# Designs tried in a protein design run: designed miniproteins, single chains, continued (5). Part 50

Each design is a single chain, and the fold is of that chain. pLDDT is the mean over its residues in the fold that is shown.

## One batch from the design tools (miniprotein)

Design m17713
Fold by ESMFold2-Fast:
Structure m17713 (fold): chain A 91 residues (1-91)
Amino acid sequence: LGDDVARAARRVAWRVRELGKRGELDPETAEKLVGLLEEAARLAERGDLEGAIRKLDEALRYAEEQGAPPSVIGALQALRDFTRQQLEKQK
């Protein structure tokens, strides 16, 4: 459960980093989003899916505030929804 979320978060982080390298996303915005996604992955690996969701909500709000591309916003929304589904399976 947590490992699946961590893997998904790192996949989104890789995509965000590549967009930053290509200039399709501001490098400072990309760096901060990658940091938040890496924190979410670490929390998920520890089984703290509620903490991971909070970090993903923070990343999503930050991405929206910075005007990130729809592909980034969509990936963050999908990752958040997937993490919530994994949390429901823990109950």
Scores: mean pLDDT 85

Design m17714
Fold by ESMFold2-Fast:
Structure m17714 (fold): chain A 64 residues (1-64)
Amino acid sequence: MEPTMEKILKENLVKGQGLSEEAKELLFKLTNNDLSKVQPVLAKMKTLGLPMDEESVKKLLEEL
């Protein structure tokens, strides 16, 4: 994957989600920038009505 395109896709993926900057950084760090793992976490946060914060990201990544 082209590094520049991957970065743009990552930023666009989370930009509209209402994630805090720190929650976004944590999500990408814990998933090793794997978009296929990021998508399920974001979808589950929305489905469960969880806050878009670091604790919610950490909790959901424990389930993956």
Scores: mean pLDDT 69

Design m17715
Fold by ESMFold2-Fast:
Structure m17715 (fold): chain A 62 residues (1-62)
Amino acid sequence: TQTITVMVPIGKTVNTAKVQKEVEAMGGKTNGLIFISPSIQLLQVTVPKKDSDKVKELLEKE
C-alpha cells in the first residue's frame, strides 16, 4: 500500500466522488483533501503499490 499526495490547482474543483470511486475500484482509499493554506490543497489517497502510478496519472489529468 502506498500513500500518494498530489497538489490541486487553485480554484479547480476536484470531482472527489469520481476520484473516490476509481481509487476504491483499485482497492484503495481516499484520505480526503488537506488544506495547507487558502491557496493550496493536497489530495491524499492510499492505494496498492501496483496501482500507484495509475492513480497518480488519474489525479494529475483531473
Scores: mean pLDDT 63

Design m17716
Fold by ESMFold2-Fast:
Structure m17716 (fold): chain A 68 residues (1-68)
Amino acid sequence: MTNDEILKKILREIANLAVDKGLSDEDMKTVIDKVKDIATTSLNNGDTEENVKKNAYKVFDDYYKKVK
């Protein structure tokens, strides 16, 4: 799997989670943009898919707690 495929997979999972949690369109866009930036940087630095996914979910959880 390429870095682009891993990124797309993670962003799809985060987008689905944001919808399930009932985030506004603005908050969904913000958290997806944050996750995309962090995941892209981590993948380019040679991080594993598992670790990048874990960090992406942490970024989502941290953001969700702030907007709740």
Scores: mean pLDDT 83

Design m17717
Fold by ESMFold2-Fast:
Structure m17717 (fold): chain A 85 residues (1-85)
Amino acid sequence: TPMEKILELAREAEELIEQAKKAIESGDIKKAKEYVEKLKDILKEMEDILNNSDLSEEQRKQVEQLISRIKAAVDHLTKEIEKLE
């Protein structure tokens, strides 16, 4: 279902955020950038599902919250990477 795909993408995003943080902490900027690009791809897929799926109002709010959280993480990670370049 669309919601099952969203939850799987959200789980993948959480793992990528953790990996990006570890890469930043170790100074592996190239690897950190790769994880951030993968996160951006996940965001695009989540937004496509949100726009093209018949979701309940409750499910829509949940997806929007997940997207917002991941966007905030991408912004934060990008700024941290820029400080190290």
Scores: mean pLDDT 87

Design m17718
Fold by ESMFold2-Fast:
Structure m17718 (fold): chain A 81 residues (1-81)
Amino acid sequence: LADSILTLGQQLAAIALEKGGEYAAEVARAAARFARSRGDDRLAEAMEEMAKVAEKNKDKKPEEVAKAILETARRQAERVA
C-alpha cells in the first residue's frame, strides 16, 4: 500500500508538471473513486488528499504543485506503513 501511494504520487507529480495541477487533481479524483469502488478506502483517502492539494495549488508553478503532491504522498504512505 505505501509503495502504491508513493508510485501514484510520483505519477501525479509528473502529470502536474506536464498538464498542470487542475488536470492532476482530476486524475487523482478518478483514481480515488476507482480505489473506493474496489474497497480500498485507505488508497482512496490518499488519492483524495493528493487531489485536494493539487487543486489548492493549481494556480502555482507546476514545480510547486508537483512538490506539494509528492509531500502529500510521502505523508500518506507513512500513515499506512
Scores: mean pLDDT 82

Design m17719
Fold by ESMFold2-Fast:
Structure m17719 (fold): chain A 94 residues (1-94)
Amino acid sequence: GSLTPPRELSFEELKEYAEKHGYKLILEDVKGTPGSTHTAILYAHLQGKKEIKVNEKLEAEVDESKVPNDVLFRGLLLDKLGYTPLDALEMLGL
């Protein structure tokens, strides 16, 4: 039978899923303070942006000072509770 997805996602798996939902995931060095990929996905959706930059650790380039407090808290909470970045996309109805 089909099992629940594993605890860890590969960059390729996340990239393919994001592209199916109209987002582009770019593997690049993150400059400045890295943020959670969960927060970056949620914030990109709010901004109508379809490009998300992440490093090999799946940490994203996001300016937390520009993220609404509720979105920032939600992203950090998902990460802290062990949810995947795919769970963040599903919370957006994707």
Scores: mean pLDDT 69

Design m17720
Fold by ESMFold2-Fast:
Structure m17720 (fold): chain A 57 residues (1-57)
Amino acid sequence: SKLEEYQTILGEASKDSSDMDTLRAKLKEIDPERTEEILERIEKSAAAGREAARELA
């Protein structure tokens, strides 16, 4: 699926890059329209995970 392609690209880019600006630039070259939406969803998932970890700690 298209979402899986985005996940693969993010995984590879994060191995090579240490910041979100570089990652965003690479994704925009591939699919500029969807890049912002996908990145926002990923950030929301990460935030939810951090909150759950706080409650369990």
Scores: mean pLDDT 62

Design m17721
Fold by ESMFold2-Fast:
Structure m17721 (fold): chain A 57 residues (1-57)
Amino acid sequence: MEEARKLAEKAREAAKKYGIQEASDLLTPEFQKLASKMTPEEAAEFNRLVAEALSEV
């Protein structure tokens, strides 16, 4: 889950610089790759962390 937290932080920084939609497009491949290695429970927590990080922008 440390990788998930770092990627959520990266998404927040990208959203601040480029906007939420553009940041999402840029990071979607990384999100998908990380999620594919997770259990359903880990994927749910990852989605929550990303949503929380983006809500703070």
Scores: mean pLDDT 77

Design m17722
Fold by ESMFold2-Fast:
Structure m17722 (fold): chain A 93 residues (1-93)
Amino acid sequence: SQQQNLQDLRNQINSVLQQSLDIFNNTIRINGPSLDTINQAYQNMMNYFNDRSVVIIDRGRQNNQVDFTNQQIQTSRNIINTYYNQQIQRYNQ
């Protein structure tokens, strides 16, 4: 159903966001906090997020949910960028 497809898209986008943040935090945890590690963590996170976003956008097209999918992906990207900027600020304190 359309409602099931929409819920599945929401769940997949939320999962990708959580996994992206986990990649960031795990990279810092394993390597120890430094500016270089934070920058590496950001690249690892963004590579994962961008790769998974392509798959989700394609699924959104198949289910006629393009606008919803694009809006949710952009919201998640903003959350990721805000989180990264907060970590940079904490390191510089």
Scores: mean pLDDT 87

Design m17723
Fold by ESMFold2-Fast:
Structure m17723 (fold): chain A 60 residues (1-60)
Amino acid sequence: PSDALARHLLELVERARAEVEATGKPVDRLERDPVTGALLRVSGEVDADGRVVAEVEVLS
């Protein structure tokens, strides 16, 4: 990925983490990067140790 995409992915991870912290609910959604057109899967949950984890997958 480009540097711009990499930074956008980091921002999506931080937003997903913040959303899970605020709601206590898992997130799982598809977003399209407006610059590259890449299809992204944004996910987040509270793990078995009570920690909030979030990730973004580049699908296309």
Scores: mean pLDDT 78

Design m17724
Fold by ESMFold2-Fast:
Structure m17724 (fold): chain A 90 residues (1-90)
Amino acid sequence: SEVLKLWEETYKQVKPHLTAEQQKLLEKQLENLKKVSEIVDEKTFTETALEEVDGLIDRVRYDLSPEQQAKVLPILEKTREELEKILKKL
């Protein structure tokens, strides 16, 4: 899945900017997305991934320090834009 590969890359980029506890929560979210990708079609999976990115952006704005937000938010916004492009092609 193009969407799953994009999420795995996003996780790798975000991980260095997070605490160990925050990393574990993000790893759990990625594992949940992998399970969903095995059950649903690519369009439904892309829509789910977009919802998850929006939720994660909100969580980052609430839970992360301003310094972490400055590093993480641009990565998540880029992932959101790429997911929107994928969805438009489906």
Scores: mean pLDDT 82

Design m17725
Fold by ESMFold2-Fast:
Structure m17725 (fold): chain A 78 residues (1-78)
Amino acid sequence: TKELIDEAIDELSRLADEHPEDEVFATLAIIGLAIAKKYNASPEEIAELLRRFAEQARKLGASPEFVETLERYAEKAA
């Protein structure tokens, strides 16, 4: 779970570099993941966090690539 979080943070950081329009979404997702890691969130809690963030990011105009990345990591966490 912690390894999955670190992998997700690294990929989201790369996406923010490639898609500057997603920088705020990436930053907030990374903060949420870092908090989840610190508090030893369960795989299910991490999956729910990522899924809900993906839903909200999609509604607020984040790129499809960013949203799909969050959904992929939610699936891996579940």
Scores: mean pLDDT 83

Design m17726
Fold by ESMFold2-Fast:
Parts: sequence; structure tokens; C-alpha cells
Structure m17726 (fold): chain A 74 residues (1-74)
Amino acid sequence: DELRRRLEEEAKRKKEEAEREVKEHLEKAKEYSDQASKSSPEKVPYYVGQSIREIGKGVDALIEARRFEEEVRK
């Protein structure tokens, strides 16, 4: 069934895109964490907050990736 094949390929692409977003957000979280370690005490809460925010976005992307993985496995 050509329609089924197209839906499977689309779900696969969306999974790969979500997995890329996970990596991008984790890398940004690491960069903010590194900035916090190098910053004055007054700026540390800001960079820690940004790192936590990026981790949250990474978790959202991970949930999306898992959802698309289940669609591909169906």
C-alpha cells in the first residue's frame, strides 16, 4: 500500500528531526552550564535558569521522538 509506505516514511523523518532537536537542546544546556561556571556570582542564576529551560525543551523533543518511534513500529 503506497499510502501506508508514505506515512511510515513521514513518521521516520519526523522522528529523526525530533532526535536532532534533543541533541541541539542538550548542547545548548551544556553551553549555558559552562557559562555559569565562568561567570560572576550575580550572573550564575541566569545561566543556570537558561540551562534548565533548554533541558526542558530537550525532554519535550524526546517525548516527540518516542511518539514518532511508536508510530513507525506500528
Scores: mean pLDDT 80

Design m17727
Fold by ESMFold2-Fast:
Structure m17727 (fold): chain A 69 residues (1-69)
Amino acid sequence: GEKVVLALIERYPNLWDPSVTISVEEARDFLLELGVPEELADEIIDRLELPDGTVPVSELLVELEKKYI
């Protein structure tokens, strides 16, 4: 739990800003690097993906807190 949150904060220091987004590909790679199963990573990305093909970092943190913290 805590390791995942610290890694996210280190990579995205402005994660509290809801306007901060990353690409679907970067978000997926990040989740896989943290040891999130591929099926669960794809589920999270599918739910959080915006119409422009990006994922809000703040929403990604909330999902990780629910499942791993």
Scores: mean pLDDT 70

Design m17728
Fold by ESMFold2-Fast:
Structure m17728 (fold): chain A 75 residues (1-75)
Amino acid sequence: IDEAIKELEKIKTDLENGKISVQEAFERLKEVLKKIGVKGFNIPQEVLDSLTREQVLEIIDNIIKYLKKKKEEAA
């Protein structure tokens, strides 16, 4: 969980600073979700192509918040 949060925060920062593309950020996000056991994250290519930077940032931020809350509840 802690490593997943750190990785997601890095993806968010890199995307915000333009170091990675929306596509690359989403690809890395899928890898993190896979590591925490989220299966079936299959979005149609047309939907992937329509995702804005804002939408990807919001998705990442919401997942970070969720994982942080889950970590607090587990402590």
Scores: mean pLDDT 71

Design m17729
Fold by ESMFold2-Fast:
Structure m17729 (fold): chain A 79 residues (1-79)
Amino acid sequence: SAALDAAVRAALPYIKAGDVIGAFQAVEPVSPMAANAIVRMAQGKSVVESLKILRDLGVSRDTLNELAELFGVPESEYL
C-alpha cells in the first residue's frame, strides 16, 4: 500500500543511523509485520526473508532496492 511504502521510506534515515527503535516506531502503526521485518534486518537476521516479507506486503520495488542496497543484498535474492 502507499501508506506502508511511505512509512518504510520514513524509516530509512533511522535504519541508516542504526536507530532500530525509531525505525520500528515509523512503521509499526501501519504494519506490525513490516516493522518486525525491518527490526530483524537491522539486527542482521533473515535479511533476504525480511525483504521478501516487505515485498509481499506491497512495499515498492524502489524502496525495497534502497533497503537491499543498505544491507548489501542483490535484487536477484528478493525480487
Scores: mean pLDDT 84

Design m17730
Fold by ESMFold2-Fast:
Structure m17730 (fold): chain A 98 residues (1-98)
Amino acid sequence: MEELLRENIRTILSLYDKDDDGYISAEDIVAAETEYTGKTPPASLQEVFDQLVKNLDDLADETNLPKIEVVGDRIRTEDLEELMLAFFLKERKKIEES
């Protein structure tokens, strides 16, 4: 289950990291959302990035993981993978306990 979940997360992250450089920027997010929804977000790149970092910090707090390190204007896909995996495992445990 965990390995399958990890592979699914990697697949999702690869949709954002189209140049396969191991980093995701605000431009990657806007491009991916525009492609999937057919709508360009009205927010600026800075607002998109700030909202992403805030959401990731909230997830890190919820999973008891370190906050995501911002590398310039990008975030490592490896750090996102670990945070997303921890979050989904926590959510799965809540569902199993319900």
Scores: mean pLDDT 74

Design m17731
Fold by ESMFold2-Fast:
Structure m17731 (fold): chain A 68 residues (1-68)
Amino acid sequence: SFEEIKKEVEEKIKEILEDESLSRSEKAVQIMNIAIEAYNKMKELNVPKEEILELGKWIGDVLDEVLA
């Protein structure tokens, strides 16, 4: 379900953000890979476009903060 994908994405991104051994660039690459994987899963499950865009916007905001 979308909620399961959202929770998995949020948890994985949280782990990446809390990992002090990773550089900002390494965090960004890992977050982008998670975003691509989540996008493909959501498309396969026919998740509504509005929900896909909402999650994508949140991930974009996280990336902006990481790369700031």
Scores: mean pLDDT 86

Design m17732
Fold by ESMFold2-Fast:
Structure m17732 (fold): chain A 72 residues (1-72)
Amino acid sequence: SEVERIARAAEFLFRQVASSHSTEEAEAAMKEVQAIVDAARAGAPASEVGRRLVELAERYGVDPEAVRRLLE
């Protein structure tokens, strides 16, 4: 399902950030991921949610193509 794909992409992104960044950076990333997930729950379009997750990945040095594959 779409919700399962978003959850999997969000979990992957957070794990990558947590493994390669400081605790403070990981906490900031978690807040941003949570905001994106909350937007999805509030009815934001899948295209917007996917774009925001990919942009977040790029900002934290996570492979954006890996995130895109999880969303499709």
Scores: mean pLDDT 83

Design m17733
Fold by ESMFold2-Fast:
Formats: sequence, structure tokens, C-alpha cells
Structure m17733 (fold): chain A 97 residues (1-97)
Amino acid sequence: MELEEKLKELKKLYEELSRVEGSDLARAEVLAAMGKILAELGKLEEAKKYYEEALRLYERTLGPDHPLTRETLANLAKVLEALGELEKAEEYRRRAE
């Protein structure tokens, strides 16, 4: 599928953005997109890692109440649920409200 190809391009873009000051929002968007693709591929541990980093950057850049921050919380909660981390999933689901 083209998902693996898209993931490769997003990873390259992230590496390029990591060398640019003031790119926190763009990096968060790329990380969230990578997390989504990894979750669709069933790579849940990797998806968790990318969503956690995206969440950190979104909270820092846009704050906890922004729609993108809440969407990332909701997506991370779904990944945590699939991994059996039920207490953390419930915590993040409540924060996504």
C-alpha cells in the first residue's frame, strides 16, 4: 500500500524540519500524520511514540484546548486502548473532551 511510502516521505520531512527553528507546529503535524499511518498499519507501539511527541508539541504551541491537541489526545487514547493501557487511555479520553 502507499501508506509505507507516505510514512517514508513524512519521516524525511520531519528530519528536515528538526533542523529549522520555529517549526514546532509543522513538526507536530508531521508526527501526528505518522502516528495515524502507523496505527493504520497496526504498529501501535510506534504510533503511541509519535502521537505522544505530537501531543507535547501541540500543547506547547497551541495549548491543551486547541482542536488539534484534542484530536491528538483522542487518537492516542485509541492506540493506548488497543495496547491494553486502559487507565492511560481513559485519562487521555477525558482530556480530549
Scores: mean pLDDT 84

Design m17734
Fold by ESMFold2-Fast:
Structure m17734 (fold): chain A 105 residues (1-105)
Amino acid sequence: STEEMVQAKLELLNLVSQTVLDALRARTDEEREAIIAQGGAQLKQLLITKFGLSQEKADAYVAQVSALIRDFVERVRTASPAEREQLRAELSRQLSLLVDQIIKD
């Protein structure tokens, strides 16, 4: 149903947002990679169980989202406040495009 799809989309966005925030708070590269891996595992389950994706497609989307989060975290660490807001807006746009692609898949 439309309501169930909206709920699944909100769960997807909340999971990704929380993973980004936790990765930004990480003190070490090892801790950051563990956070991204855990978020990716949860994302994979969500994509399979609520979006009906195959394991192969879910793995591909997890790889894309994980790469976006890694790039964002690395860029934000050295960015000015104005650049950080631009990077957040760009990440939001890229994630929105991937979410729309997931729903259509």
Scores: mean pLDDT 87

Design m17735
Fold by ESMFold2-Fast:
Structure m17735 (fold): chain A 100 residues (1-100)
Amino acid sequence: SNVEKFEELLKEFLKKIEELAEETKKKIEEGEDPVKVALEYQKKLNELINEFEEEYEEIRSKMTPEEQKQADKLLEEFNKKKEEIEEEVQEKVEEALEKQ
């Protein structure tokens, strides 16, 4: 189903943003400039979001109104998880800035 395709897209996208967050935290822990690392993180995150939105638009165009409603609920839960991941990265940046 189109909902199942969207769930798979969400899982792959979540994995990519988690991997990006871990790479970002590691760079900060290894002593890279936290401001530069945060800027690179935001750029890469925006690129991932753009790719996700393009793929979702293709899937969504094939969805029934009922499937779109289900997708909207899945996206809301996903956005909460994404915000948690972004907050963890932001906290790591702030901690590194305080140690300078």
Scores: mean pLDDT 88

Design m17736
Fold by ESMFold2-Fast:
Structure m17736 (fold): chain A 65 residues (1-65)
Amino acid sequence: DAARAALRALSRDPASGAAASAWGTLQAYEQHGPAAAARAGRKGAESSLDPASRRGALEAYQAAE
């Protein structure tokens, strides 16, 4: 819930460099559920191999606590 809300907010923020990644993860969340979305988001961050993207994904995951 917290993670979904954070992803929705991030996907709507045009100034955020993470907006595109958040949008894709949100789509996975809505179609396949939170566990699948978290998995997809982490995989995307790993493929990008960008430290900032990895950090952002981890923080969003932790916000779900």
Scores: mean pLDDT 57

Design m17737
Fold by ESMFold2-Fast:
Structure m17737 (fold): chain A 85 residues (1-85)
Amino acid sequence: SMEEDLELEEKYIKIQADNIENGNGITERLTKGELLSLLDYGRHNNNQELIEQVRKALDAIENKDKEGFVEYYTKAVELLLKDLD
């Protein structure tokens, strides 16, 4: 279900956030790549809310805002899952 999928994605995002906070540069680069792919998806599908959440998640990484990163990336994934239904 979408709720179960979102719960699993949020757990994964929290693991990424912990690894980035601990200085894992590989996780940071891969996560930015995922967010850029999601940004491209949002642009192709004219999903302005998805684009906004992805931009906020990218900014949160640069600003070392772990809580904001988790919030915005989880919201972006929720919007993606709704669009795919």
Scores: mean pLDDT 88

Design m17738
Fold by ESMFold2-Fast:
Structure m17738 (fold): chain A 55 residues (1-55)
Amino acid sequence: SRQQELQQLLEQAEQAAENADFDSLDRYLAQIEKLDPQNAPQLRQRLVQRALQVQ
């Protein structure tokens, strides 16, 4: 289902952010945006900020 795909992508994006893996994070966020364009901008902002703080 779309909800299961979103959940898996969110888990992968969270892991990428924790690892400051910007390439993987960007790929997962692009997929999330296709499935949930309404919430994607806020999620992108949050996860990018998290990844930046890992430095």
Scores: mean pLDDT 83

Design m17739
Fold by ESMFold2-Fast:
Structure m17739 (fold): chain A 110 residues (1-110)
Amino acid sequence: MTKKEKIIEEFKKKLNEILNDKSLSPVEKLNKITDLLKETFKKIMEDKSLSDEEKIEALLEVIKLVQEAVSKLQEENELTPEVIEAIKELKKEILKILDESQKLLDKLLS
């Protein structure tokens, strides 16, 4: 298993732990997913053993997993104003990560 694959598998494990925690409200799950996304983004960006290409691939996979988790939470839960606001904050973090991924791609293509 590559370093990239290990980071993705650890992220999947932590994401599933949040999603399956029956003690957490939908808002608490979304907030924990946002924190996990921020932590994982920092870990990927600061990892000197990953190439810029591997960082882009890891970030896109993490975003895909988060989008799938949000879709599931929206289907299983009522969309209260608090849930909508939590989803909005999470989408804002996803957009920041996509912007940073684009900057890495621009450097790779230069």
Scores: mean pLDDT 86

Design m17740
Fold by ESMFold2-Fast:
Structure m17740 (fold): chain A 62 residues (1-62)
Amino acid sequence: MVERQKLLAEVAADIISTAGSHPLVKSVEVEVTEETIRIVEEILQPDGSVETHEYEGPIVEP
């Protein structure tokens, strides 16, 4: 495990907590490559379908 990956996972968790406007979150996946981070959030819809929210950007440390 890498400390940087843990920090990025924390950011992903914060994004999820902020998405509290959606009542149900089915799954969240954080994928870290060598230079990018991809966050995929799947939210259950009332009809049982899944809506996918995705963010992808470079791994940069402020």
Scores: mean pLDDT 63

Design m17741
Fold by ESMFold2-Fast:
Structure m17741 (fold): chain A 69 residues (1-69)
Amino acid sequence: MLELEIEAGVYMIEGAVSKRLKDYKTALESYQKVLALGKQMIAAGDTVLGENIIKGAQEGIKEVEKALS
């Protein structure tokens, strides 16, 4: 569980940094990985943490998609 949390955190930071640098492709890919990890955390039984991580990733994806439109 902790390993998934650390990995999600790393990709969340990568997504945020890439978005700030206007590297929207890398930002989107990083946030999509966070979304997948959050879903895996829910499947593993950590529903509260997984849902919060999914929400954060979805907000990041939404911001990148708006920037690309």
Scores: mean pLDDT 83

Design m17742
Fold by ESMFold2-Fast:
Structure m17742 (fold): chain A 77 residues (1-77)
Amino acid sequence: MDEEIERLIEEARKANKEERLKLAEEIARLGEKSGKTQETMERIEEILRPLIYEEAAKIFNLSEEEVDKIIEETRAL
């Protein structure tokens, strides 16, 4: 199971936007089943962060620094 999660993470890093989102969902499900939800979520955030930056820049005209601030503030809630 751990090797499967790591393999999916590697695939997600090489994948396009749509495939990366799908793989992140699969990784999250496997992490929950293995009791590694927190570690898996941290890895998912790493994989999705570039996509969040790209979407935020295109839709909301936000910089990477502004996105990071929003993420930190949201986690504090």
Scores: mean pLDDT 73

Design m17743
Fold by ESMFold2-Fast:
Structure m17743 (fold): chain A 81 residues (1-81)
Amino acid sequence: MEAQVEISGDAPPELRQALEAAKPRIVEAAGEGSRVRIDLRGKTARLSGEVPSEEQARALIRAVFAVPGVERVDASGIKVV
């Protein structure tokens, strides 16, 4: 039941609001044991942190990419533990 997702960065207000509205779904996709930060840079979402499995990492990436206005997801900062 412990998933932590933080949203930060410099993005248009509309994109940030869309990502904040999608946060419950992103937390669900990340799943238990995930500790993730999403840093918005323009239309790119940069993901960093830890996830317990590659399946959860893929679900997280898909959930973030599904947010309107996100054109790219950079998951190079995600560590699978």
Scores: mean pLDDT 78

Design m17744
Fold by ESMFold2-Fast:
Structure m17744 (fold): chain A 63 residues (1-63)
Amino acid sequence: MEELLREQREALEELAKDVTELEVEAARETLELVANNDWEALRKLSEEKYEEYKKKAEELRKK
């Protein structure tokens, strides 16, 4: 098809799937850090996620 609309839509769907796969890989990395006793690195990762969640909660509260 000459229209790029379909290709863009398909690319967006692929991107969404890739994001999910990246999250699964991040979980595996976290387990590896735990196995290697890298507690400090694990703590930093958790703190970053906590801040993101807190910001989203604030936005939701405004609505």
Scores: mean pLDDT 62

Design m17745
Fold by ESMFold2-Fast:
Structure m17745 (fold): chain A 65 residues (1-65)
Amino acid sequence: GKEFVEKAAEAARAGDRAAALSYLGKAAQSGPESVEGGPEAGKAVEAARDGDLNAAVRYAERAAK
């Protein structure tokens, strides 16, 4: 879970939205409470599950800051 959130945030900072969403999808399989990286990492996974892809990318970027 943790590595995928970090990879998603790196992709988001680089402007690669497609890669960021792909990594968030992998993290979502672990569940929000299983993701290390604090509340923002969990919010990114929850937003991705809800289909709010813009919010998911934003939270992932903040989680890796």
Scores: mean pLDDT 67

Design m17746
Fold by ESMFold2-Fast:
Structure m17746 (fold): chain A 83 residues (1-83)
Amino acid sequence: MLEEKEKIEKEEKEAYEKGYQDGYELGKKMLKIHSKEEVEKVINEIQEKYDEIRSVKDTKDLRVEAAYLKGLVEGMQEVLKES
């Protein structure tokens, strides 16, 4: 029980951190070509996907995917704050 919880928490943390890095890089690349409003629209679409995943029963795969999407949103939002 404890080992499985620790494994899931580690995978969620790694997914979130990867998502944050990917979101930060994506946000920077998008802002070179697209407006801030267009980037915010993409963030909203990712957030909607996160909310859909939260509406289903917890599985390890869905928790890890949700963590990645949360990181992706927060990474992109950080780039917008710096702009």
Scores: mean pLDDT 79

Design m17747
Fold by ESMFold2-Fast:
Structure m17747 (fold): chain A 67 residues (1-67)
Amino acid sequence: SAPVDLSDTAAIVAAAERMAALYERAGALEAAKVLRDASTQMRTMDAAAARALLSEAVERAEKLMGK
């Protein structure tokens, strides 16, 4: 896996989009949507806010896959 620079909003957005694509490929469409929605919102945020949103979106996506 490529390393993610958590100080760069663009890198955080790319990581979220990559995770969404992996979930879509696995058939986890609702989890993928959470990450895609988050990645769109991140594009207008600074890196600190984008990191916080990524963490929240990942946790939510994982819970959706486990239910």
Scores: mean pLDDT 80

Design m17748
Fold by ESMFold2-Fast:
Structure m17748 (fold): chain A 100 residues (1-100)
Amino acid sequence: SLKELLEEIEALAEEFLEAVAAGDKERAEAINREILELLDKAMEIADEEIKEALQGVKDFLERLLEWVKKTDDPELLKEAAEVAKILLEKAFAYLRKLLE
């Protein structure tokens, strides 16, 4: 179930970054909320080390959405989505290794 939750979170994170790159703030907020709910569920069943890593992902996504809601520059939104994609891919790769 934790692996299934992480797979769903990763897929939704990709959709979130697509919405950020498109400047679709309403869609970004809706997807972000769904991701945070799944992260909370994952943290309830995770051990302490994995829980800390999941909290880091949650904090990052909350801060990114807060910034996105205040940003109207299409170029900055695209650049932020590209950087966030790299950071999240590394975070999810680390989380998958912790589950081994």
Scores: mean pLDDT 89

